# Ledger of designs, part 12: designed miniproteins, single chains, continued (5)

Each design is a single chain, and the fold is of that chain. pLDDT is the mean over its residues in the fold that is shown.

## One batch from the design tools (miniprotein)

Design m16385
Fold by ESMFold2-Fast:
Structure m16385 (fold): chain A 110 residues (1-110)
Amino acid sequence: MEEKRLDIEIDILIAFAEIGKVVFPENKELYDLVIELLTLIRDNAPEEEIRAVLKKLGLSDEDIEKFLNLSREEQIDILREVLNAIARNGYTLEEFAKLVKELIDKKLKE
């Protein structure tokens, strides 16, 4: 029951990112990478594939390990918050990586 709910939430975030690509074409590469990451997470892809996309998104090896040690629900919460921030503030790829790091650190302190 919880797994089905999480898959629906991921599909909603993918749809939101697809809309973001149309509204903010300058951020298309960032949205494409986020869609790829969400799809890999939804499909329970090998950790190596998820790690590769996180690296393309500008995360350090340390921040990638921290992200992968979070629950799936916490990973999706971070990605939702980042997508909302991009839509409101027009973040660059560098600012995306920084925001993900800040949200990971916040989750680990809770």
Scores: mean pLDDT 80

Design m16386
Fold by ESMFold2-Fast:
Structure m16386 (fold): chain A 70 residues (1-70)
Amino acid sequence: GLAEAVEAAEQAVAEGKSLTEVINEVSMIAGSLTDRAERQALYDAVIEGHRANSAEALVEALRRAREALA
């Protein structure tokens, strides 16, 4: 679910992975999401991370999305 995407993104950032690597980890999880709203929220978070050029911005966008969909 979206919580798994948050955990994967947080772990990747903690391991010092690049924004591109964090996006790749999160994108693999998107393929397993069956809920349309969760999948859209994940894509929106990836777009926000790209625009900010920040893996931390991607993680924060995913956290906000998880809270909003809970």
Scores: mean pLDDT 83

Design m16387
Fold by ESMFold2-Fast:
Structure m16387 (fold): chain A 59 residues (1-59)
Amino acid sequence: SALEEAEARGLAKQPVVKAANELIDKYEAGAPEEVIREEGRKLGLSDAVIESIILSAKR
């Protein structure tokens, strides 16, 4: 699957970084955490990664 391939190639690639920056920008623009979680899931991010992004944006 695409997830298995991404894990094998290291998920710290450009798509994850781009997704993280987009979610941080939305949070800073006043988007609620629930919207950030929904958008992160649509981008194929795990719940752990999404929560890490939210915590990064808060601090």
Scores: mean pLDDT 70

Design m16388
Fold by ESMFold2-Fast:
Structure m16388 (fold): chain A 61 residues (1-61)
Amino acid sequence: MPRLEVDVSSDAPLDAEQSERLRREIERLWRRAREEGRNLRAEVRVDTEAGRIEVRTEELP
């Protein structure tokens, strides 16, 4: 089974919409890793003040 490492950081509690969006992004990462058989590392940063979710992925060979 491919390896997926997810690091999530947030300065404040997530809103319901932000929480659902974050969950969806993580789910897509899991599907991609599993489907492609790739090891991925994802750093997910939630900026509740700016209303932004930043996702950075590292491809692990």
Scores: mean pLDDT 75

Design m16389
Fold by ESMFold2-Fast:
Structure m16389 (fold): chain A 88 residues (1-88)
Amino acid sequence: LEERLKELAKKTGDKELEELIRKAAELAREAGRALAAGDFAAAEEKARQAEELAKKALELAKKLSEEQQKAAQEALLLAVAIAAREAA
């Protein structure tokens, strides 16, 4: 999942979008890990930060091509899958 997310983030072709996706994914992963550890306050805060960056990424992607938008959306969906895996 992590390799595929990195691949899709690069496929967007936009460095700012790639960085936003990467940071959102890392925060989502940390939120999942905090949830698994029973730290609900940390999980909620990190999830909120991840959501904020994901929204910025999707807004930036709207200004790009349909291909770049799809790559960004797929990368963010993988970030959710990674977070769910870490929360288990």
Scores: mean pLDDT 83

Design m16390
Fold by ESMFold2-Fast:
Structure m16390 (fold): chain A 100 residues (1-100)
Amino acid sequence: MLTSEQAFNLLKHAVELALFYKDQAKEEDARKTLGEIAKALKEMVENKKIDEKKLKELLKKAKEAKEKAKSWIGRSGAGAVADILEKILTEELEKLKELE
């Protein structure tokens, strides 16, 4: 399982990837969605609180951005962010299972 520090480091990495691919993406919708994801993830990092419900919403947005993207850069960026968010959510679900 991820420690809290490892989870926040993954969130910081997801913010960096979202901003990087936002700047590379040509589609306005992909740029906007990646920017919104980056902003929300940065807020979680600054508040030192992972909101599982919000992460699920952001993962859904990243997957939708991947499906809508026409460029391989847009698809790769949204996909990479989605993979990191899914990894964090999987670790949080494993923690919840250990409480049962």
Scores: mean pLDDT 74

Design m16391
Fold by ESMFold2-Fast:
Structure m16391 (fold): chain A 71 residues (1-71)
Amino acid sequence: DEERRLSRENDELVARAAPVQLEYDRLRAEGRIGPSPIPDLVLDAPTWLEQKRQLNERLPSMLRELERLLG
């Protein structure tokens, strides 16, 4: 069932994205970064398909930027 598979993949992406967003929020709260040049992760969207699309597009770039800031 494609819908069940895609829903599971979305849940996995949200679970992966949440800690990344929290780390960005922490760094921002500490004044270590300004406003992110990468848009914040969209964890709430009209459909899970749209949410998955946005997370797949943004999460890799946010992870790379976070590694650059912390490394």
Scores: mean pLDDT 70

Design m16392
Fold by ESMFold2-Fast:
Structure m16392 (fold): chain A 66 residues (1-66)
Amino acid sequence: SFEEARELARSFLDGARARFGDDPEVQALVDEAERELDRARTTEEVEEVLLRAAQEITRLERERLA
């Protein structure tokens, strides 16, 4: 459902915020994704926001480990 998708997405973003602590780039990315979630009107839009955020966070994580 739409609400289940939003809850999953918020849980993911909360986890990313906790994992990366004080990284301002990750914080800015999570803040933007949260705003996009607030504007999402369909389950598909929520899934798009989550996928994009997950891809960007994975990119930053790889960058930090290099």
Scores: mean pLDDT 80

Design m16393
Fold by ESMFold2-Fast:
Structure m16393 (fold): chain A 80 residues (1-80)
Amino acid sequence: AEEVHLTVRLTGSNAYSDAAAAVAQALAAAEAGHRVHLTFELPADPESAAIGRAAVERARAELEAAYPGQVTVEVRVLEA
């Protein structure tokens, strides 16, 4: 099975929407039998990064509930 790598940049204003779109892509790949590595890029500013982290934790919980151990979620904070 192929490992699918997805990278999604979260904005402070659209973090939940961006994360939901990434979850939909990851779920489709996982359902097709692929392992998924999903990387979220968070904004450098602390306030937007905090919102982004909350969106990522929601995404992580949803993916783990649907496909336990099949999706790896990584978080990267962009440098200021």
Scores: mean pLDDT 83

Design m16394
Fold by ESMFold2-Fast:
Structure m16394 (fold): chain A 102 residues (1-102)
Amino acid sequence: SAEVAERVQQLFSQIMTLIAHNVTDEKVRQELLDLVGETEERVLEAVERGDYEEAIRILEETKEQVEKIMNSSSSVSEETREGILQLLEEALRLVREALERQ
């Protein structure tokens, strides 16, 4: 769905903005931006194909990887960590809802 794709892009834009502005450690920031950027492309490709099950799988895998990166660094505040994870959960909820409507 074009609407689902647009909403996913909006959520990922918010995630990337949150990382860029609040993760001050250059290495951690770059690792998170690279991972999130690659995930956005993969999720959008799956959503455009109507493969919401694959989009969910990609998002769940990414959430685990993002959490691992953030937990390995003291440079990411709890507020920033919670914000990023909440936005990823919103993306998961959006895609799960789209799957249920098929």
Scores: mean pLDDT 88

Design m16395
Fold by ESMFold2-Fast:
Formats: structure tokens, sequence, C-alpha cells
Structure m16395 (fold): chain A 71 residues (1-71)
């Protein structure tokens, strides 16, 4: 479920404290994980943002955070 996917990503970040070198790297990482969980539409949006402008990347991060807050 979407809730389980979000929790998985949160737990991964918290558990491993993996340093992300860029917003692009973070968005690509999350896109790959959401795709593996069957969340194709969210994964697509994150991938498009990862290869977009800095403004698009910030917007994607905002939408992702809103998604996390909606759970």
Amino acid sequence: SDEEAVKFIKDLIEKYKKPLKSVREALQFFADYFEELGMEELAKKLREAANGTPEQQREAVRLYNEYLQSL
C-alpha cells in the first residue's frame, strides 16, 4: 500500500542515515523504491523531477513531504 511504501522509505532514511549528495539523487532513489512497490504514478513523477530544473525538484520534494504528512 502507499502507506507501507512511505513507511519503508522513512525507515530506510532513519535506519541508514544515508547521505544524499543531491536532490536529484534523492528523487531517483525514492522513484526506484516506489516503482518496486508498484506505485508507478508516484515513481514517474519523482523521476521526471529528478531530471528537471531545480524548481521542479523543490516542488517534487514538497509534494513528497505532503504525501508523507497525509498518512
Scores: mean pLDDT 65

Design m16396
Fold by ESMFold2-Fast:
Structure m16396 (fold): chain A 86 residues (1-86)
Amino acid sequence: SLREELEKAIERLEELVKEAESLLPSLSPEEKKEAQILIARGRGLIFRGRLYLEDPNATDEELKLIIAEIQDQAKALEEFIAKAKS
């Protein structure tokens, strides 16, 4: 279901936010700033995603849009983490 897909997308984004936060002490000042922006965006999307999960009136269109936004942010964090570990 879309709600199960949203829950999994949120869980993945939460894991990536935690991983990015764990890297903060080892990053350069410029990388820390980039990471903090990505983390803040990730946390905002996790919050919004949870609100949609709690809303029984959320439409399929709304669920699809928030899933896509969460997946895009997860990809951005994955790319950042991969670069930071290189």
Scores: mean pLDDT 91

Design m16397
Fold by ESMFold2-Fast:
Structure m16397 (fold): chain A 65 residues (1-65)
Amino acid sequence: HMEDLLRSLELARDIVARLEQAMDEEFNRYIEELEKEGKVDEAERLKNASLDERTAEMIRRDREK
């Protein structure tokens, strides 16, 4: 049972890593869009923002689609 739990933990870590990568890629695409729109100051602010601020901004953007 412990070996099964360790295997499940490794799989969970792989899933989390993939989700984190996907979120980073989406966030980077959003930053690129802001830069292309000339909102360079906004892009820089978000790059330096906390994870919570970044998440809130991504949710806001998704809701406005």
Scores: mean pLDDT 77

Design m16398
Fold by ESMFold2-Fast:
Structure m16398 (fold): chain A 74 residues (1-74)
Amino acid sequence: IPSAQQVLDDWKNRRAKAKTMSREEQIKLVEKMIREIDKILKEVIEKYGEGNPQAIYYGSILTLLRMQLVVLKK
């Protein structure tokens, strides 16, 4: 589990990079992230169960990414 500071720094870097990306590049990036997080979520659920904090965390991220993809594709 990364530290809160490492997570915050990573988010800042991704936001800065995303501002320089085309809409098409952002869509591809979000689709790739959805696939990666979906795979991680399935592995976490299989290993620790659906009520595990990690499963809830990754499930929330996956939902947010899917919503962002819908907005980007409009």
Scores: mean pLDDT 73

Design m16399
Fold by ESMFold2-Fast:
Structure m16399 (fold): chain A 96 residues (1-96)
Amino acid sequence: AWEAARAVGEATREDRRRYRQAVAEMLKNPKDKENALKALEYDQKASDALRRGDFATAAENYRKAAEIVEKSGSPQGKEAAEALRRMADRVEALAA
């Protein structure tokens, strides 16, 4: 339900801010841009899952996004991956 998505949004606010900042920097770097765009696709799938109350699928998509940005090897990719994994952990905790 959307109330669950809002609760996740509040719990993940700082991690989401860090992720978005890191991805914005990756988009400026030609070497990281493709990985950043793929991660944004998984982030969109996670958001879609949260809107329907599917916390397991949301967490899975955040973890897939983390794997993609981590493959960049950049400090920004590492920061984005860490933030995405924390978001996945919080989503799983709220589902329990």
Scores: mean pLDDT 82

Design m16400
Fold by ESMFold2-Fast:
Structure m16400 (fold): chain A 100 residues (1-100)
Amino acid sequence: SKFEKVLELLEEIKEELKKAAEESTDEKQKKVLETLAEMVEDAIEKLKKAHKEKTLSEKELLEAALDLVNKIIETLKEINADKKVIEKVESIKSEIEKLL
């Protein structure tokens, strides 16, 4: 389903953020990246619950995921995260947009 694909893409963003945090030499940037990874994990659980309980339509679930990814990209740019990390998350955003 489109929803299952979005969950896979969000898991991929989470792993990319965790890896970026582990590789970061900037302590402040590392903490922000760890917080973003936790936000993605929390969002995945909330989206799974909303899907199971049918509280949101498939379109609303996809739009909520896209809104989260946009906020992550904005935060990554604010902290001057590695360009490769930003480009990877933007690539995944494009994949989510194709599902809408």
Scores: mean pLDDT 88

Design m16401
Fold by ESMFold2-Fast:
Structure m16401 (fold): chain A 64 residues (1-64)
Amino acid sequence: TVQSAADNGIKGLTNLDKDMGDKFKQRLTDTMKQSSQKSPDDGMQQIGDVGSQQFKEANDKISK
């Protein structure tokens, strides 16, 4: 999957949730810029992965 690059950022954000919003927004912006250079389906997949991963990570923190 294309989650590898996003995983590193999200792992950092789960440890530093105080700065989470700013770092996550920047990561989304970077992903969107990279995605716009790819085919539409690849871009949508990367953006979707980032969003889904964020929700899953939040749920995991609650479950643990």
Scores: mean pLDDT 62

Design m16402
Fold by ESMFold2-Fast:
Structure m16402 (fold): chain A 81 residues (1-81)
Amino acid sequence: SIEELIERLLDPEASPGELAATALELYSLVKDKLSPEEAARMGELVSEMLALLHSDLPAEERRRLIQEVARELARLAREVA
């Protein structure tokens, strides 16, 4: 469910890869129900998370930034759920 995916995005023990997979699944489920502007914004956040996951940043910095994007995705998803 959307609620379970939001909970996973807020899980402090989730790995960067798990957060990225959860973000993709959430976006896939909701994108067709969103306005074009909302879908674009959520898509930008998903793309940012994927770019961070494959970046050359130090592991600790990468994890922090991915968690920040995950929190923003969870906030946005709650507004449209």
Scores: mean pLDDT 83

Design m16403
Fold by ESMFold2-Fast:
Structure m16403 (fold): chain A 95 residues (1-95)
Amino acid sequence: MTYISEIVRLYNEVKELYDAKRYEEIEELAENSTEYRQIAAVVFLERGDYERAKELIEKLNEKEQEELLNIMDILGLSEEVKEKGKKIIKEVKEK
C-alpha cells in the first residue's frame, strides 16, 4: 500500500466517526496511534473543531506536526483549513 492510499483510508474512517458523533472512538484511536492522531487533528480542523484539533497537535512532536501539513496537502484541503492548521501549529510551538 502507498503512503497516500493509507492517508486517504484513515481520513475516510475518522471522518465517518466524526459525522456519526463517535468522538470518544476518535480520541481512543488518536491516543494509541500517531497516524490516527494526525488524521483526527486534520478532520477536526476541517470541521472547525479547533479546540480538539489543538489538543491533538500539542501531543505531536515537531516532525509529526510537519507531516500533518503534508497530510493536508495530500488530502487537497482548502487553503483556509491549511492556514488554520499552520496557525495552531505555530501557537503550539511558541509554548
Scores: mean pLDDT 83

Design m16404
Fold by ESMFold2-Fast:
Structure m16404 (fold): chain A 97 residues (1-97)
Amino acid sequence: SDIVEYIAKALTDAGVDFFLNSPKMQAKAKAIAEQHKDDKKALAEALYQTRWLPVSLEAILAALEGNDEEAKRLMMERLISEEMAEKVVDFIKSLLK
């Protein structure tokens, strides 16, 4: 049902937006990243285990490796909008800076 998918995407995007605008969640994600600076796979696994973002381990790893289009594609399979997937990719990449 198109309307069910639309509502599911809107709720998923709202949850992601809430996370990305939370200073406490951002600080905790940065702390995890600092513990795994030299190991992108370990960082991806640690971020995935938080379950804060409705994204796959593969999507997080793709974003950390700079495979932005693949990361967005995988995120959109989990009902994240393209605009919000771009913001998630940018956030994940910012953790390595």
Scores: mean pLDDT 82

Design m16405
Fold by ESMFold2-Fast:
Structure m16405 (fold): chain A 95 residues (1-95)
Amino acid sequence: STGVQLLDELKTAIKEKDTKKAIKILGTLVDNGLQDVQDSKGYTAAHYALVSGDAKITMYYIMQLQDKKLSLAPLLTVTDEEVETLAKELGVKIP
């Protein structure tokens, strides 16, 4: 699906620390109503935004959700264990 492909691109951007690309992909996901789409492991855009450890990425995602009058619940329900597991899978250091 388009959402799963965008999540894979987002994962790559976060692994490469490409903040601008990650922000663009997050905007595209929210603009297309794909903010709740899960990849094959059950991770959403919220998981990838939080695992990035980049405040610019996380703040942008929150602002986009608020601008579209969407729930922040996807960000609030992500657990520390989920972020730690995903960080290990991506080879990124969590803050």
Scores: mean pLDDT 84

Design m16406
Fold by ESMFold2-Fast:
Structure m16406 (fold): chain A 98 residues (1-98)
Amino acid sequence: MEAQKYIEEAKKLVEEARKAFEAGNLDEAVTLVYGAITYIRKAILFGSKEEIEQALKIANELKDIVEEALRRHPDDPRLQAVLKLVNDTIEELKKKLE
């Protein structure tokens, strides 16, 4: 129950982050990315294997969104920092599924 709720919140924040990046609201988008990662990490702590697999799919979608933003703003240190955090989160998820 709790982990599924965290997955749903993460999905919502990823979609809101996408819209914020599309609107050019980089500060808001970065804040939303941190929020999404927080809920993904909660799913890692409390989730079943199936919920962790869902969290991994969400994290990979988030990576694609941040990489696209970084392609448009390649020297933005905030985007570089959040991409590193997303990549670290993906590696944590992959290890949890081993």
Scores: mean pLDDT 85

Design m16407
Fold by ESMFold2-Fast:
Structure m16407 (fold): chain A 66 residues (1-66)
Amino acid sequence: MSVAEIVEEVLKEYGITHFSIGIDMSNEVDTIIVKVHEEISDDTLEKIAKEIAERTGYNAVVERYE
């Protein structure tokens, strides 16, 4: 399963359908960056980031699109 497929599955578990995925390679460790285009609480975004990181083995940041 690809990283993108895992991210999409996790977001679907939380009912999120509008998002953008990127990878930040500016550091020695690649980080998955997810921008959510929906009204989701900061606590939920943190839980999603943790689940993505645990399932992918990458660092993950999930934030609202601004």
Scores: mean pLDDT 77

Design m16408
Fold by ESMFold2-Fast:
Structure m16408 (fold): chain A 63 residues (1-63)
Amino acid sequence: SDLIEAVRAGDLAAARRLAAEVIRRHPELAGFILPLLADLERDPSVREAAVAALEALARQMAA
């Protein structure tokens, strides 16, 4: 997932752009993804937890 890689790399500009693409395709995920990005912008120490949460979401979405 390009979004997960951007978050792992600390590229917040890329993460915001890629999150917008994910939300455009899956509007129901906005309430999950947007708070994670807001937390990451306020506190970079949550990056590992944010990556883990996005990886868990990706596993649920995999058929």
Scores: mean pLDDT 81

Design m16409
Fold by ESMFold2-Fast:
Structure m16409 (fold): chain A 58 residues (1-58)
Amino acid sequence: MENALKAARDAAEKAGAKATVREVDGQLIIHVEAPDFDTLVKATEAAAQAYREARAKA
């Protein structure tokens, strides 16, 4: 799971945002911070896709 969290964070950072990912009581929490709305949307989509791809590979 750490690999998937790292992939999500890296994808968001590459899109120009900052992502904080963690697992609390068996639930995934993803928080994305971006300088503008367009970057927020792109970073969120990139993070979600990277997370799904990493989970599929693990």
Scores: mean pLDDT 73

Design m16410
Fold by ESMFold2-Fast:
Structure m16410 (fold): chain A 115 residues (1-115)
Amino acid sequence: DPSVVQQLRAVLDELRRLAEELGDQETVEEVDELLQLLDEAERNGDVELVQQIRRGLMALVTRLAILRLEQQGDLDAARQVALMMQQGASPEELARLLEEHDPRLAELLRRLLAL
């Protein structure tokens, strides 16, 4: 089975690809920064940094989902996801909502939750 670090790298690679497809250069740059931090965390055995990267990646997945929904014209769904984030909804609740609107990003969020 792949390590937590290998699983995070796979999610980062997929998120980078989705952000590139959308033309979201800000998310591409943030993913590249997280990949560098993940390499540092692996070299140093920094478990706390790995968990910080996992949490940051969950936030990026949700932000990209909002942007994709807006680009697709699903403004009500985008607003609902943004409000749930602002109200401190769990990643599980966000993944459940996203399953109906963006199953690819919902699956990435579920993979992060399983780590």
Scores: mean pLDDT 86

Design m16411
Fold by ESMFold2-Fast:
Structure m16411 (fold): chain A 90 residues (1-90)
Amino acid sequence: SQVDILLEAMKLIYDIASKLPKEEQKEFEKKVNEILDDMSKLEIDENVPTEEALQKFLEKLIELLKELAKKYPELKEEAEKAIALLKEAL
């Protein structure tokens, strides 16, 4: 299911975060939480379709992972796997 694919992607994202230096982990977690908060606000907005909110959420996570892969080439393979799962959920 789309939910199972998203959960698998999120597990990879948290695994990637665990491999970052402590200060970078805090910044990354803050960015992930900001994306989650934005999704929650869109989900409670009756004027925004749930499908559109989910698409924006997935696109923001993909962008965050692409930026992380540029900054940490050693995590690129793991980031690309997470991106592929997020794209499959789209």
Scores: mean pLDDT 78

Design m16412
Fold by ESMFold2-Fast:
Structure m16412 (fold): chain A 46 residues (1-46)
Amino acid sequence: LEVIAQDIVKEEEEFGYKGDSTTFVNRVLSKDNRNKVEELAAKLKA
């Protein structure tokens, strides 16, 4: 859960400066969140 919290914060910041809308961020959050969680799990092990 803590890992997911950090993942969400990062996604919001990066998308903010990319010029995305709130609706787009909401949609991407469900997909990118899954990918980031997997990547974060790998980095946690490394």
Scores: mean pLDDT 57

Design m16413
Fold by ESMFold2-Fast:
Structure m16413 (fold): chain A 76 residues (1-76)
Amino acid sequence: SEEELLKRLTEALEKAGLSKEQAEEIARRVLEAYKKGGIAAATRTALQELLRAGFSLEQASRAAAEVTKLLREAEA
């Protein structure tokens, strides 16, 4: 479900170092991007939001990869 996916995205972002509030907001933006442009749009949005939140490129890329993995699993 969309609710379960949002929860999993939020948990992954929290594990990456975001607060629950930041993780939930970014997870919502990622899910909106996913609905409009699929995995490519979601991955781009996740990377941009993580960089905006102060992550290094390396950390943001790793966290965005985990987000992408969750979205691919949701399609299966």
Scores: mean pLDDT 86

Design m16414
Fold by ESMFold2-Fast:
Structure m16414 (fold): chain A 71 residues (1-71)
Amino acid sequence: DLNERIEELIKKIEKLREEEDKLREEGDDVGAVLSSMRLSIEINELKKLEKDKKRFEEILKRLGSHAIEVF
């Protein structure tokens, strides 16, 4: 389920943000930069999934009721 994957990814991003903040508070600048890079990768993946979801919904609307069962 695409919605479930998006939800799980949002939760993962939130945890990564908490880890980055903790590393920054501890003065681990290198660890904070690496965490920030990982966070950027996950955010880009989320944006791709949201774009794919919108595209899929647009295809379903154009194909009408015959495409509603295609998930």
Scores: mean pLDDT 74

Design m16415
Fold by ESMFold2-Fast:
Structure m16415 (fold): chain A 107 residues (1-107)
Amino acid sequence: EPEAPTEEFSEEAQATLRAIVDAAAEAGVGAAVRDAEGNLWYSAGPSEELRAKAIELAKTAPPGTIVLAAETADQAAAALARIAEVNARAPLPPGVVIDVHTAPPAA
């Protein structure tokens, strides 16, 4: 393995991250991920509102975190199931985590 001094996403890792974000969006969940420099790298969602919510949440997440913004626990579960199917074929890259946010319950 080459000794890289910097944390960089390989082409395979980038393809996996895009597949995860797209799978979340297909399940009705907004998703966003920041690169190692903290800039927004990729985002998707079933609506502009959920996509924007995921992007906003990603601003406070560590770089390499895939942030999911779901309106319900059922949507979050569906997104995680689709992501698990992606990860069965292409494992989650080292140092990457998935953080799931659901809308707070109505008071």
Scores: mean pLDDT 75

Design m16416
Fold by ESMFold2-Fast:
Structure m16416 (fold): chain A 66 residues (1-66)
Amino acid sequence: MLPLVVRGRLPPGADAEAVAEKLSKVEGVEHVTVVGDNIAVVTENEEAARKAKKVIEEAGGTAEIL
């Protein structure tokens, strides 16, 4: 399958480092990039993309699968 990218935004004051650590533990996550309140996650499949989206949303952020 082609890799899927999850693009997310965290609310001000969220712990971006903790969110990135949780994302890195998701099976099928290849790369996590954090720039300020923005997160980009490269995933190998749709299941990993859905899990990454859920992690960001549980932290109070918003996410979309590209």
Scores: mean pLDDT 79

Design m16417
Fold by ESMFold2-Fast:
Structure m16417 (fold): chain A 71 residues (1-71)
Amino acid sequence: GPLFQLAGEPAGRAPLSAAEARRLVAARVPPDGHAAVVNMDTGALAVIPAAEFAAASDAELTARVSAGARS
């Protein structure tokens, strides 16, 4: 599947899977906050509420970020 990068991560951080991105958002972003995510395969950027990361499946997160490049 596509790899993700979170905004605010240090330069040179390894790309993340959707599941890894979800874990980092849960650890570092407040429940009322937002995370900016880049799909490393497409360059698509999406700003997603932290609550949506917690609730969404890996497939739903992948679709959300992929759709952001075309919408």
Scores: mean pLDDT 66

Design m16418
Fold by ESMFold2-Fast:
Structure m16418 (fold): chain A 116 residues (1-116)
Amino acid sequence: VKEAGEALKKGKYEEAVEEAEKLAKSKDLEVRKETLELLVEILRRSKDPEVIRRAGDVLSELVRNNPELAQLAIELMERVLEERSDDEVVREEAARVLYEAELALSGDYTTQNVPP
């Protein structure tokens, strides 16, 4: 966690994402929460579309595999969308993470909530 945080602080977003991918596989829930927050900060700070997409991929997988993190992910993604509405890639990845979080909270992937 500390190494990924230092990479983020130094603007080394590619290195921060690589470390976050490793941390997302941790058995420790607190490490996974810190990893979620780290990936959110990458979405808030990075201007590189490839870095943003990689961070979004890791976030989506982390939330899908950890329903306990879904509520936190929703709260953080709503903030990202408010702060980074000018960046299309950030909006697309934040929307994708929100979708995965909503599915994780529902516990039912077979029900399509299609508005009429």
Scores: mean pLDDT 77

Design m16419
Fold by ESMFold2-Fast:
Structure m16419 (fold): chain A 82 residues (1-82)
Amino acid sequence: SGITLDLRVDPSVLNDPALLARLKAVVASYGGEVLAVDRERQTVRLRFPDIAAAVAFVQDALEVAGRDAEGRNLFRLRPDAP
């Protein structure tokens, strides 16, 4: 069991090893893990133990940084993320 989430992330997060490491650390603090990083699609695949952990991560740790070519939101960590 567990919840898988495909997160579209801003290229600044994917292209900066320190920001990507911080994303992995914050995901882990919610009990989750990073399963895959797709730089071409600007997507990170995450797994959380349950829906509550995934919702808490999305609501508390993420902000909109921009939009992709299809007009969908691109996310990054909030400056105040735990």
Scores: mean pLDDT 84

